# Designs tried in a protein design run: designed miniproteins, single chains, continued (4). Part 2

Each design is a single chain, and the fold is of that chain. pLDDT is the mean over its residues in the fold that is shown.

## One batch from the design tools (miniprotein)

Design m12036
Fold by ESMFold2-Fast:
Structure m12036 (fold): chain A 79 residues (1-79)
Amino acid sequence: MDAVIAEAERLLLALIEKQQALTPEQLAEIERARAEDPRAYLGGLAAAALEAGDVERALEIMRAQGVPEEVIARVREMA
């Protein structure tokens, strides 16, 4: 999952940054979340991208990076 998480993280963070600038506090929170649970962290990033209005793009990124369909379905439910 490491390569999948790294690629999906980079792409989802780019979507979030496009909508808003990340503060130092938000960056520290991201680093902490990534260390605690990489899968839950990835889901959280996807949810943030969905809230920014890029629903289709966030789900496309997750699928392209090989995130399990069960996780994608859960993110869809959170949106």
Scores: mean pLDDT 63

Design m12037
Fold by ESMFold2-Fast:
Structure m12037 (fold): chain A 88 residues (1-88)
Amino acid sequence: SAALAENEANGELFAAAALAYLEISEAEVRAAATAILTPEELARALAIVRRAQAHPEEVIAAVLERVREIHGEEGAEKFLEKLEEEKA
């Protein structure tokens, strides 16, 4: 039960952060994000996060680095801020 709750929380947190970032973004940011991450790819990423919950910071760092490379520093900052907001 505890392990399932942790997996669910980690997956939901990542999904919520990603969705919140996409929701608040303008059309160009959304288009860029969806060109890279399809709904199916996002689901697979969530599965990987849940399986790698032992090292969630490393997974978050890897995702953040990818976001930074694609959306730039501002996109990376926005993603981190959303992740912190969802965690609170």
Scores: mean pLDDT 54

Design m12038
Fold by ESMFold2-Fast:
Structure m12038 (fold): chain A 85 residues (1-85)
Amino acid sequence: EPSAEARELHERFTAKQAELLAENRAAGTDLPEEEAKRRVLEYQLALLRELGVPEEVLREIEAMPLDEALERIVELFRRRYEELV
């Protein structure tokens, strides 16, 4: 059974992404796609840092192109969630 902590982590990731998307739409001005992706990246990096992911790993992700960085974060989150389940 998934732990309460694993469920909470998953909910925090998905809820914040939904909030950022809703915030962008509510502003009545669509952010450039690249800028919107960068905001998601920054939030997820901060959350991963709180989860104890080493700064070296976070720095490597920050050095990547935006699309590759976001894909790497999704993969890392999925692996961590799978480990907690």
Scores: mean pLDDT 67

Design m12039
Fold by ESMFold2-Fast:
Structure m12039 (fold): chain A 74 residues (1-74)
Amino acid sequence: SLEEQIREAEEQARRAEEESKKYYEKAKKIKEENDDREGAVKYSAYAILGAGASADALIARRRAEELRRELEER
């Protein structure tokens, strides 16, 4: 159902938001503990993963909003 699709999209957004937070926390720790080239590479990798998860969360949130709008327009 449309209601189930909304619920699934909201759950996907929540999971992606949590994953993004975890990656940014790892990136922050690496940046604080490392001042070398290897640390910079690891920081960049986790920051990219965090940004990707954040983008996934935004996409899922937008989908949930679009589905809710469709449900409300009936």
Scores: mean pLDDT 83

Design m12040
Fold by ESMFold2-Fast:
Structure m12040 (fold): chain A 69 residues (1-69)
Amino acid sequence: MLDELEQKLIEAVRNNDLEKAKQYIDKLVEAGATAEQFYRLADELSESSVPVAQEAAKLLREYAKKLEK
């Protein structure tokens, strides 16, 4: 489940679909993704200079900080 959602997130970013990327981030939170997983995904996405990838990485880091509480 989590791995499938991570792949869907990456696919949405590749398709320049920020709204779907946000949807999959929310689904990852619902599925119990950890702060560590979100930091890893954010680091992976921030390797890309594509604006959607940068925005998704920011959102992942924001969610990771909330999950650390």
Scores: mean pLDDT 81

Design m12041
Fold by ESMFold2-Fast:
Structure m12041 (fold): chain A 79 residues (1-79)
Amino acid sequence: SLTEQARQQPIERVRQLYQLALEDPENREKYVEEARRVAAQWRQLLNRTMPDSPEKQQLLQELQQVVEEGEQALREKEE
């Protein structure tokens, strides 16, 4: 029932939130908390609505990669 576009939107939003955190140190904590919240909610939704499939695994892997890249960039930015 989710369209391809709808399935990609949360991953894109997580990426955007990490980018905002990198660009705006004053609001960084807020953006990081929101990114982690959106990522957790999307992971839960995918696990509840999709059967185990290559498509589900790809979406979970893409989400995890975006989170890991964002978290790593934040650590590097602080130093």
Scores: mean pLDDT 81

Design m12042
Fold by ESMFold2-Fast:
Structure m12042 (fold): chain A 106 residues (1-106)
Amino acid sequence: SQIEEIAENLLKAGVPEEIVETVARLMERAREKGLIEKLAPLLGEIMASLVIHSKEKDYEELEKIVEELFEEMKKILEEAGDEELLELVEELRELIKKWIEELKKK
């Protein structure tokens, strides 16, 4: 499964399982609401940035990129009026912020 391969690659890169699971929930809910085509590219950019910038230890740049992508997702979801997706995006943002803070302490 391509989804399983993506999840394995993220885990091998050190991305926490809880982040990967939250992305999967967001993708499934976005699919149900017909928003997958708008949200999947932004989620993909977040996941790619987590892998690349965590290895490079460019945490300030990572935080900036992630913030900009979350603002774009929030804008899309505010227009859609889906509170569940907004809550999942906020959950994902907090998980990513917590992980970046843990990376900075090393």
Scores: mean pLDDT 80

Design m12043
Fold by ESMFold2-Fast:
Structure m12043 (fold): chain A 81 residues (1-81)
Amino acid sequence: AWEEIRRLQAESNKKLAELAAKAEAAKDNPEEYKKYLKEILELGAETYERMAELAERAGDEEMAEKYREAAKELRELAEKL
């Protein structure tokens, strides 16, 4: 169960690094920069939602709740961009 969370974090970190590089390359274009920032926040939220499901399956309801709360916060930030 926790090995799956670790794998998910590693895969997410790779995609986040790729999106961060695209955001940096687009820094001179405010519209495109905001687009990549939104994608980063949305990917982060999706990752936390999936981690919450895995934590719940592992019996760690407290950690699952924390991950869901983090996901919700990231989605709210993405919507405000």
Scores: mean pLDDT 83

Design m12044
Fold by ESMFold2-Fast:
Structure m12044 (fold): chain A 70 residues (1-70)
Amino acid sequence: FEELREAARAELPRETNPFSRAVAEAVAAAPSLEEALERVAKIMTEGAIAKGEDEKEVKEKMEKTLAEER
């Protein structure tokens, strides 16, 4: 996980896309892999809902994905 955090920190100064930057910041700042996954899932869930996807379906899918990654 530390290699993933280090990669995110290295990418931050070069990332110009606001969404990708938010994901990289979440990973870089997270103290653990589990917290990083939860933060990324929240960003992705909010993005999907903003695009018109069903909130309940998106949340259930993200919760299942987080459980599988744990």
Scores: mean pLDDT 68

Design m12045
Fold by ESMFold2-Fast:
Structure m12045 (fold): chain A 100 residues (1-100)
Amino acid sequence: ELTEIQRQSLALIERIIEATEGFLRELLDMEALGLQDYIPNPLSMSIIEERVLNGELSSMEEVRLEISTMVGQLYLAMPKDSREVAVADIAMKVVDEAVF
């Protein structure tokens, strides 16, 4: 049914969502934050999951890079002492600990 890479990618995504208590699951309201003009392709874990499922991301390295891009967007968009940056740090720890 799912490819091995899809299974591994989805497992990583689920671990990040669990570790961040679902905070990164959905897209931040970029318009309400005034960031829509600065972040042209905003990412969330749900968007990354969809790209894995549709075959757009075809390797674990591509999935890791996409998650790192999302984290980078949060670091750019949010104050360093925000909840958003704290959960971004948690997401990066989960990626670093993954043994794929």
Scores: mean pLDDT 77

Design m12046
Fold by ESMFold2-Fast:
Structure m12046 (fold): chain A 92 residues (1-92)
Amino acid sequence: MKGKILEVKVEGNKVTVVAEAPEDVISAGALARTSKDPLEGEVVGNGSGRAEGKRATAVIEDVKPGKVYVSVFAITRDGKAIVSEPVEVEVK
């Protein structure tokens, strides 16, 4: 099931992601990976998310410098797990 990333903000080694789900979010998090392919690559950062209605905001701190791919993971009120399509981010 697919979520939509609305906003990505990079501040040094910190990445803030805002995503929207089709239903109200009850739990959320985000992962930064070294590969665009979800079956390849290593997780190089993770962060817990905050839920507000259908939106989730997650902050990933201490992200390793370089090109990373960020996805948001959420559980919705109807018990479904969703994942956003990865977004490419450059961390300096």
Scores: mean pLDDT 78

Design m12047
Fold by ESMFold2-Fast:
Structure m12047 (fold): chain A 75 residues (1-75)
Amino acid sequence: SSEIEELRERVREYLRSRYSPTDVLPPADRHLEFGAAFLASKAYDAAIHAAERALALDPENELAREVLALARKLK
C-alpha cells in the first residue's frame, strides 16, 4: 500500500540523515529498519516484533511506533 511505501521511505531518509551506508546501525535503528522492511514484504508478525524491540531500546521513536501501529492494523 502507499502507506507502507511512504513509511519505508521515511525510515530510509531518517537512517540516511544519521548514518553512512557502511555504518553498523545501533540496535534500536537496526530493529527499526528490519520492521519497515518486514512491513513492506507483508511479514506483519515479524514487523511487530522488530518494532517492539526498537521501542524497548528507544521508547520515543515515532517511526517505530508508526511501524508497530500500521503492522497491527494490517495483520
Scores: mean pLDDT 88

Design m12048
Fold by ESMFold2-Fast:
Structure m12048 (fold): chain A 65 residues (1-65)
Amino acid sequence: MKEIEREAAEAFARMAATVLGWEVEFEGNKIIIYAENPTEEDLKFFEILKKSAEKGGLELELVEV
């Protein structure tokens, strides 16, 4: 169950970053998303991703560039 949730969170983060044009890095259990000029809607979407990632035992970090 946790393993499936983790894989789903990683896949969701990768797809979301691709759709939004953001770059993604993975460091162990941590997902780092690099966002250029994120909008309010982008930040709301990031919060949804963060909740999903944390449920799967992953950390999600947003870095504005």
Scores: mean pLDDT 73

Design m12049
Fold by ESMFold2-Fast:
Structure m12049 (fold): chain A 68 residues (1-68)
Amino acid sequence: MEIKKKIKEYAKELAEKVKKGEITEEQARLEASMEALKLLLEHNPNASAQERLEAVDYAIEEFDKELK
């Protein structure tokens, strides 16, 4: 899915910002979640609550992987 690639790329950018001390880890997780929801809703404005939760969970998982 195209949006998953964009979510992962943004999560990686946020992890780099955390590693550089530009933002906090908590702020990065919030931004990853918000961007994932934005990307999902722009791609599918009728996305279900389940699809929204899955997008957020995916963003946080990818962010945590990149932060390692």
Scores: mean pLDDT 83

Design m12050
Fold by ESMFold2-Fast:
Structure m12050 (fold): chain A 87 residues (1-87)
Amino acid sequence: MAELERKIEERARELSEKYNVDEEAIREALRLLVEAGLPVEAAAEVVEAILDSDIERAVALLQRYGGLSEEEARELAEKIAEILTAG
């Protein structure tokens, strides 16, 4: 459990520095994706795709790693995008 939190914190810091986005917003997005069943590495790829404005890639990753339908994946991707742009 401590290892999972450490990975989330490390990836959030890396993405925050790379994209100049608030670290807390990225941590919230990563936690939500991990809660949806994604491994931390896949969650980081989804966040990166959204920060690159590639929503279709984020949807595809959510379907592949989260077992979500296209509609569920798109809804989650839009929610994550809102967190990353409003936090």
Scores: mean pLDDT 83

Design m12051
Fold by ESMFold2-Fast:
Structure m12051 (fold): chain A 84 residues (1-84)
Amino acid sequence: MEEVRRAFTEAAVEASQAIIEANKLARKGYGEEATKLKNEVTKFMVEAAQKALESKDPEEQLRIAREALEKTREFVEKMKKMLE
């Protein structure tokens, strides 16, 4: 299921970017917020991956993967906005 794998791969890349942005926030004095956001991103990605693996429905797996991509992008944008 290439679409599901692609969406999760893109979500993982965005999650990695969110961690990078969180580290920038920590350097600017937002250490507590940065730690909280990193934990939220990590927890979300683990839970999304587990739900997809437990699902027997390919359409549900794709929905979960797409939601993961959307949510990780939201984390990146939120952190970038905090740096402005």
Scores: mean pLDDT 81

Design m12052
Fold by ESMFold2-Fast:
Structure m12052 (fold): chain A 88 residues (1-88)
Amino acid sequence: MENTKKAEEIKAQEEKELERMRSLTPDERLQVARDRAIEYAKQGKLEEALRVVRLFIEAMGGTDEAIEEARRIYKEALEVYKKVQEEK
């Protein structure tokens, strides 16, 4: 039952990423989240960009400010993703 182990490994990776994000200052978290989301969008990985934005909100404690910054980051990533999709 390899699929169950893989799901646990993915969750462990997300937990490590969240812990790494929490080890940063709020300003560093914002910058890292933006850079990663845009980089994933450039790679055509919009789902990964959305995950990064979600982890940023969690790392910031789900504040209204964090949600607004996350929306801004996601909007930028979505625009980058659309350009990649237009190029095929």
Scores: mean pLDDT 77

Design m12053
Fold by ESMFold2-Fast:
Structure m12053 (fold): chain A 93 residues (1-93)
Amino acid sequence: WDEEQKKAAEEGAKKLEDQLIKNGASEEKAKEIAEAILKAAYAIIERDLKSAEEEIERVKELADEIENKKARETALIVARALEDALKVLKEAQ
């Protein structure tokens, strides 16, 4: 299942990258955010909570550098969803 979950995360990250570009983010910034989100998702799948937290923080930092409000808000929504998932995992065991 790990390989299938990682493939799903990769597909999701690519769709987010495309959406950020459509919303006015630069290709470079959209790629950096998508890569950080993918790393956070991989860390969550592997139960590496510390790496997940670090990559989520990286997404927030990168989002703050986006001048386009809609693209920035899109990135922050995803970062918050990952934070909520991480909180649930921290509380479970």
Scores: mean pLDDT 81

Design m12054
Fold by ESMFold2-Fast:
Structure m12054 (fold): chain A 91 residues (1-91)
Amino acid sequence: SIEIAQQSIEQAAQILRDAAEKVDDEIDSGIVLISAAVMVTMSKTNPNMDPLEMLDDSIKLLQILSKSDNPVIAKAAKQSIQLLQETKKKL
């Protein structure tokens, strides 16, 4: 269901937004917030998008964030990836 994929992406975006509030570096925090906004926007721009492709695109973006030298960002990204991968298995 596209609605399940969109809800999961919104939950992942919220994990990123919560993490950004704990990041002291303004650039790193900004990148996390922009990444969350991009994931949510992309999930809503094509109503005919395959929900699996939507989740995969978000996972690819989160994989970049998971390599962050900031452990708060890396942890939030990894938690978000796990959430989206579990959602993907249920679709």
Scores: mean pLDDT 86

Design m12055
Fold by ESMFold2-Fast:
Structure m12055 (fold): chain A 88 residues (1-88)
Amino acid sequence: MREEALAKIKEIRDEAIKLVKEGEVEELTEEELERLAKEDPLRALAVQIASEAARALGIDKPVRMSEEYLEKLLELAKELEELAAAYK
């Protein structure tokens, strides 16, 4: 059901916002993000999740996090991909 998918997306977003609040973010250029998307699409999705969470906190730029937080963001990215595949 689409409502279940939206609830899961909210959970992913809330977790990402928590990670961005707890950790430090580094600004990325759009060019760096495009390059990352070609080299590692899952890592690029993790960066997009962090960037969307950062936007909710008033940071209107693509951002990356340290490896500690990147691992958690990669798990969220995997969940989002699985969700998208299930509710296509």
Scores: mean pLDDT 78

Design m12056
Fold by ESMFold2-Fast:
Structure m12056 (fold): chain A 97 residues (1-97)
Amino acid sequence: MVSDEEIEEAMREIELAVLLAVSRGASREHIEKAIKEWEEEQLKKVKDNPEAVQLVKEIARLELEAFEAARRGDEEETRRLLERIRELQERLRKLVE
């Protein structure tokens, strides 16, 4: 059902968002707030599915870690974290279909 192209597009969107936040000089507080608001919104939608709740929380944590790695210029760690986020988002999508 999900093609490799769709997964690659989702990965590119996450990467662009992280890199754009870093390039704009976004503060850690602003990014933490945005991630927290996203997490709270998603949790309201998936509250009855414990596995989906766990995935939402893990995605939020990894997004903050990816932002911090990108800010440090740690290209390898940033790439690894963005790949992990992609995998978890795909698992979340399958659980909430």
Scores: mean pLDDT 73

Design m12057
Fold by ESMFold2-Fast:
Structure m12057 (fold): chain A 65 residues (1-65)
Amino acid sequence: MKLVVVAGALSDEEIEKVLAVPGVKGVRNFADHTVVEVEEDADPEEVAKQLEELGFKVVGITESE
């Protein structure tokens, strides 16, 4: 599973904006970062670019089981 990591904890409104991005499967919010789950058929780099265009700070793209 592809993951995009965003800096900081997101508000409910920010989470809704992330979920509206095409290719986003889900969001996991933590105290100091947020993990965005990317759909298997979506490009995680394109999802990261859309998140950055929305003003979110993308820290990295990782792969997890």
Scores: mean pLDDT 80

Design m12058
Fold by ESMFold2-Fast:
Structure m12058 (fold): chain A 87 residues (1-87)
Amino acid sequence: SMEEIRREAEGLVELLRTAAESLVETNPAAFEALRQEALEGLSKKSKEFLEEVIRLLEEAIREETNPAVRAALEAVRDELEKILAEK
């Protein structure tokens, strides 16, 4: 359902946002590993799920004040847009 898609997408975006806030400056290798794992999982998800994740990431990017965290989230969004284009 759209409710289930939204809830799962919200959880994933929150995980990515908090991981970026915690790891991008302190342990960038750990963030990169988490990013790659998330992108691999997302490549297997439906078009509707990816569209919701991208929408929520764009909201998080607009609200983010830390430029390093914002850049990390933008990189995830850009890779997801490429994956979505192949669906």
Scores: mean pLDDT 86

Design m12059
Fold by ESMFold2-Fast:
Structure m12059 (fold): chain A 66 residues (1-66)
Amino acid sequence: MEKAKELEKKGREAFERGDYDAAVKHFTESSDLYKEEGDLKAARESAIKATSAAIRKIGDEIDKEL
């Protein structure tokens, strides 16, 4: 759980600075660790955050002119 929380924190920090690629990576890793620990609720919440970051990343890439 400690490592999963640390990755979730890194994901939040990456998201806040607009580094959506790093946010997706960290939230996905956090979700995987929560799933391995059997915390399916926390795993789902981290997976949703990873999906939100992925949507933001796609939007940011589209906004790069072309």
Scores: mean pLDDT 78

Design m12060
Fold by ESMFold2-Fast:
Structure m12060 (fold): chain A 65 residues (1-65)
Amino acid sequence: MAEEYRKKAEEALKNGDRATAAFYLVQAMEAEGRVTPEDVARLKELMAPQTAGGHAGADAIAAAL
């Protein structure tokens, strides 16, 4: 259920866990078979830390797909 993944992503964001939120957002997009510009924008924001770890986050998300 894609909606459950979106709920988990929101809960992760509430807990301050951006990596988990990005992971579940990708799962929701995959399960729904559609990607919105809003989802892409949010995912980019979650994946692109200013300081470090951008490629590590991208690798984790790529592995989820």
Scores: mean pLDDT 69

Design m12061
Fold by ESMFold2-Fast:
Structure m12061 (fold): chain A 70 residues (1-70)
Amino acid sequence: SAAAQQAALQQQAGQHLGLTQRYIQLAREVDRDRYGRLALQHAQQAAQLISQFSQENAQQTLQDTQETLA
Protein backbone atom coordinates (compact mmCIF):
# COMPACT_ATOMS: atom_id res chain seq x y z
CA SER A 1 0.00 0.00 0.00
CA ALA A 2 1.03 3.64 -0.39
CA ALA A 3 0.94 4.07 3.40
CA ALA A 4 3.32 1.10 3.89
CA GLN A 5 5.67 2.50 1.21
CA GLN A 6 5.69 5.94 2.88
CA ALA A 7 6.36 4.33 6.29
CA ALA A 8 9.36 2.46 4.80
CA LEU A 9 10.72 5.70 3.28
CA GLN A 10 10.26 7.50 6.63
CA GLN A 11 12.12 4.67 8.43
CA GLN A 12 15.07 4.89 6.01
CA ALA A 13 15.09 8.71 6.20
CA GLY A 14 15.07 8.44 10.01
CA GLN A 15 18.20 6.25 9.91
CA HIS A 16 20.01 8.85 7.78
CA LEU A 17 18.84 11.68 10.07
CA GLY A 18 20.20 9.75 13.07
CA LEU A 19 23.59 9.52 11.36
CA THR A 20 23.35 13.24 10.48
CA GLN A 21 22.89 14.11 14.18
CA ARG A 22 25.82 11.86 15.19
CA TYR A 23 28.10 13.46 12.56
CA ILE A 24 27.01 16.98 13.62
CA GLN A 25 28.16 16.09 17.16
CA LEU A 26 31.49 14.76 15.82
CA ALA A 27 31.90 17.91 13.68
CA ARG A 28 31.56 20.05 16.83
CA GLU A 29 33.82 17.85 19.00
CA VAL A 30 36.49 16.48 16.63
CA ASP A 31 36.68 17.76 13.01
CA ARG A 32 34.17 20.24 11.58
CA ASP A 33 35.13 19.82 7.90
CA ARG A 34 35.35 16.01 7.84
CA TYR A 35 32.25 15.20 9.89
CA GLY A 36 30.29 18.22 8.60
CA ARG A 37 30.57 16.78 5.08
CA LEU A 38 29.37 13.37 6.30
CA ALA A 39 26.45 15.00 8.15
CA LEU A 40 25.43 16.88 4.99
CA GLN A 41 25.71 13.72 2.84
CA HIS A 42 23.34 11.82 5.15
CA ALA A 43 20.96 14.81 5.34
CA GLN A 44 20.90 14.85 1.51
CA GLN A 45 20.05 11.11 1.47
CA ALA A 46 17.25 11.70 4.01
CA ALA A 47 15.95 14.68 1.99
CA GLN A 48 15.90 12.58 -1.21
CA LEU A 49 13.73 9.95 0.54
CA ILE A 50 11.45 12.59 2.15
CA SER A 51 11.04 14.42 -1.21
CA GLN A 52 9.02 11.42 -2.50
CA PHE A 53 6.14 12.46 -0.16
CA SER A 54 7.01 16.04 0.98
CA GLN A 55 9.14 18.52 -0.99
CA GLU A 56 8.76 21.19 1.74
CA ASN A 57 9.93 18.82 4.51
CA ALA A 58 12.87 17.68 2.34
CA GLN A 59 13.98 21.29 1.76
CA GLN A 60 13.57 22.10 5.47
CA THR A 61 15.72 19.05 6.43
CA LEU A 62 18.61 20.29 4.26
CA GLN A 63 18.25 23.91 5.42
CA ASP A 64 18.25 22.90 9.11
CA THR A 65 21.41 20.80 8.65
CA GLN A 66 23.23 23.57 6.71
CA GLU A 67 22.30 26.18 9.36
CA THR A 68 23.45 23.85 12.18
CA LEU A 69 26.82 23.34 10.43
CA ALA A 70 27.33 27.06 9.68
Scores: mean pLDDT 87

Design m12062
Fold by ESMFold2-Fast:
Structure m12062 (fold): chain A 87 residues (1-87)
Amino acid sequence: MKRLAEAFRRAAEDARAMAKKFEEAGKAGEISEEEAAKLAAEAEEQARLAEELAELAEAGDLEAVRERLRELGASEEEIENVFRFGE
């Protein structure tokens, strides 16, 4: 299950990179600063959730990972796709 935890950690890093890109786009005037702040905050929240899922996966608590994803509104198809990426 280390690969699943690493996938979630990678998702957290990618989300943080996206947050920074949104902030830079707002600074450059490519989008409004208000829109940039909203998108960056959403990306930071996704990074936080991905880190939480990585900790659960590292602990081997796959049922807790599935339940947390359901609580976040993921479909059963999306949950199964997450576990396929860990193969």
Scores: mean pLDDT 77

Design m12063
Fold by ESMFold2-Fast:
Structure m12063 (fold): chain A 94 residues (1-94)
Amino acid sequence: SLEELRERVLELVEEMTEEIKEKYPDDEKIMEVVEAFKRELEELLERGEVSEEELYQLALRMLTQILSIRPGDEELKEIATRFTLGILEEVRRF
């Protein structure tokens, strides 16, 4: 169901947000990028049409922006990559 997909995807975004906030509590720029990603993702899901390609491009943009804020931060890269792959997997299974 699209509603169940939305709930699972938003749960993954909340988990990513919490993990990043715990490790980078003073990094407002990362939080702005994550909030923008969440907003655009919610808009995509509300359209009732889930495109793997559109989601991939949205996730890639977020990952690129996060890595530009903290270049060479391997832990941040692993967190962002893990959650974006999880979101893509949920959409692929839908």
Scores: mean pLDDT 80

Design m12064
Fold by ESMFold2-Fast:
Structure m12064 (fold): chain A 81 residues (1-81)
Amino acid sequence: AKEELIELFRKYLPKDLVEATEEALEELEESTIEKIYKALKEALKKAKSEEEIKLLVEIAAGVALIEAAVKKVVEERLKKK
C-alpha cells in the first residue's frame, strides 16, 4: 500500500509535494495508509481522464498530510496533558 501510493505520488505530483507526502506516510499507521490507498484505488476505477487521475492523487496526498498533521497534534496534546 505505502509503496504503491509513493509510486503514484512520484508519477503525478511535483517533487516537493512527493517528499512531504513520503515523510507523512512514514509517520502514519499501516492501517491508515491502507485505507487511503484503498479509497484512491476505488476512485481511480471511475476516473475518465489523466486530469481526474492527477486530481485524485493530489487529494490522496492531501489526506495523508492532514492525517499525519492530526496525529502529531493529538500525540503532542496527550503528551503535554
Scores: mean pLDDT 79

Design m12065
Fold by ESMFold2-Fast:
Structure m12065 (fold): chain A 100 residues (1-100)
Amino acid sequence: DVGDRIVALLEAGRLDEALALFDAFVEEQKKEVEKLFEEKGVDEETKKLVEELIEKVVRGWKEVMRAAAAGAPQEEIDALQKKLAEEIKPIAEEVNKLFE
């Protein structure tokens, strides 16, 4: 699992390698999302909303990864994860409505 590999790299203090692996994973996920957009005939407004959601998720997870690598306390990591969940919730709800 790519997530388990990222966690192992962060625990080993290998932030740059963890970020590179995460970036490679994100690029592969973006290709799958583009394929789904073509398959489903998704409009430009929906594509933009999904792109914004992906950007926020990627940025938030990189912030969590950097904090973890810096040895931030668990309470700080939990707070960053909660902040990310709260920030993406309204966009995720709008995306869910567009695909229903």
Scores: mean pLDDT 81

Design m12066
Fold by ESMFold2-Fast:
Structure m12066 (fold): chain A 75 residues (1-75)
Amino acid sequence: MYYQLNAVFDTRETAERAAEWLRSDPRVREVGVAQLDDGRYAVSALVEVESRKEAQDIGRQLLELGATSVSVTEL
């Protein structure tokens, strides 16, 4: 199943580190990083996993990497 992950970071450095970590995961298909108008950074990822729990576990790791918020959406 496919899930969209969206995470927000306060700094470019933490966002780029998170994006690099996501790109190293074979379950991750697409990764994007964008600067927001307020100076924060959005990291988006398309993940292919067997369960919502696996997508949520990836989201939890993004929080541990410094994300201030994470959303997980089933596609």
Scores: mean pLDDT 86

Design m12067
Fold by ESMFold2-Fast:
Structure m12067 (fold): chain A 94 residues (1-94)
Amino acid sequence: MRKTVEIPGAGPLMRQGMSSVEAAELIAARAREAADAGADVIHLRAPIGETPEALRVITATVRELRARGVEVHVETTETLHPELLAELLAAASA
């Protein structure tokens, strides 16, 4: 019954020469566009960021979307920074 939107991961963008931060900013922009279009649930698919800077962009975006009443699900990878990954997962779970 709720509108769910899946945002593709950053893998293809990074393979095309986009930096992890640039890919994270593009994922963030797509997630905001989905929320603006009325998405109730946004699913972010791996990879979502592989640098501290990229993870901070995604974490800030997750917090912003949740403050707007949007439910956010994050798919993670084993190679993410553990402290920043914990912060991101806490933001998505609050």
Scores: mean pLDDT 73

Design m12068
Fold by ESMFold2-Fast:
Structure m12068 (fold): chain A 68 residues (1-68)
Amino acid sequence: GPRRQALLAGIARARQDRREAERLLERYRKEVEENPTDSQAVARLAGAQLRIVGSETQIRLLEEQLAR
């Protein structure tokens, strides 16, 4: 039904956001490894980590709604 379709679309978007954040995490981790004292690179890495956690939480919540 429409609710199921909306939840599946939300999960697909959250999975895409997680994949994008995982790619950024890989890049920023390399930047921090090359220059550990770059506070801006460290901040970008932390931001990507938080974005992954947020996306994973959103996926879980939507999957829980889909199971109901």
Scores: mean pLDDT 89

Design m12069
Fold by ESMFold2-Fast:
Structure m12069 (fold): chain A 90 residues (1-90)
Amino acid sequence: SIRDVVEEFIERLRELAKKAPPEAKAIIEELIEELTELVERDAPVSEIERLILRYAGELIHALRDTDPALMKEFADLVAETLRRLRAAAA
């Protein structure tokens, strides 16, 4: 389900936050909070995707010069999550 995909994404984001620099950790924690609210109000998948893409831009900016390896790990996780959301919505 869409909820299961988002809940797994949140869990993996929490693991990334543990090893992220403070600025990126704050952005990840904001993303987790907003994703939790969207899931709780049964938001459409398009709204969840838009939120993820908005935060992806912010995190890429924060991590590009400080931790490019973590940036790639986050980008790969986002790509996987978006594919799974689209599959669950079909």
Scores: mean pLDDT 86

Design m12070
Fold by ESMFold2-Fast:
Parts: sequence; C-alpha cells; structure tokens
Structure m12070 (fold): chain A 69 residues (1-69)
Amino acid sequence: MTPLQSLPAEVREAALATYDAGLDAGASPEEVRERVRAVLLAAGVPEELAEETARQIGEGVRRDLEIRA
C-alpha cells in the first residue's frame, strides 16, 4: 500500500483537501508538499510517514505541471 492509503480516512481527507486547495491557489509542488506535511504532523502522523505522504502528493502536482507544459 502507498503511505497515503495507510492513513486513517479522516487524516487522508484532510491531506487531500490541503492538496486540492494548494492546486487551486496555484502553489508550487514544494509549497503543496510542505502544507500537506504540516497538516499530517498536526494530525499526529509519524514524521517519516508524513514526509513520504507529502512527497508523493508533491510528485503528483509536479507531474500535472509537466503534462500541462
């Protein structure tokens, strides 16, 4: 399972909502990753899992930007 799929549903929803808000605001992949990481840490997710989950979400934003370019 990916790190995102291993999270409780409520934490996963909060992370994805933060990701969507970042995309809507036109934030960079790095900014979205940092926002998601902060949300996960605030929710009590272990640091290692929070970093990996935020990295995966940040990579998604990067790929979307590359496809649009």
Scores: mean pLDDT 71

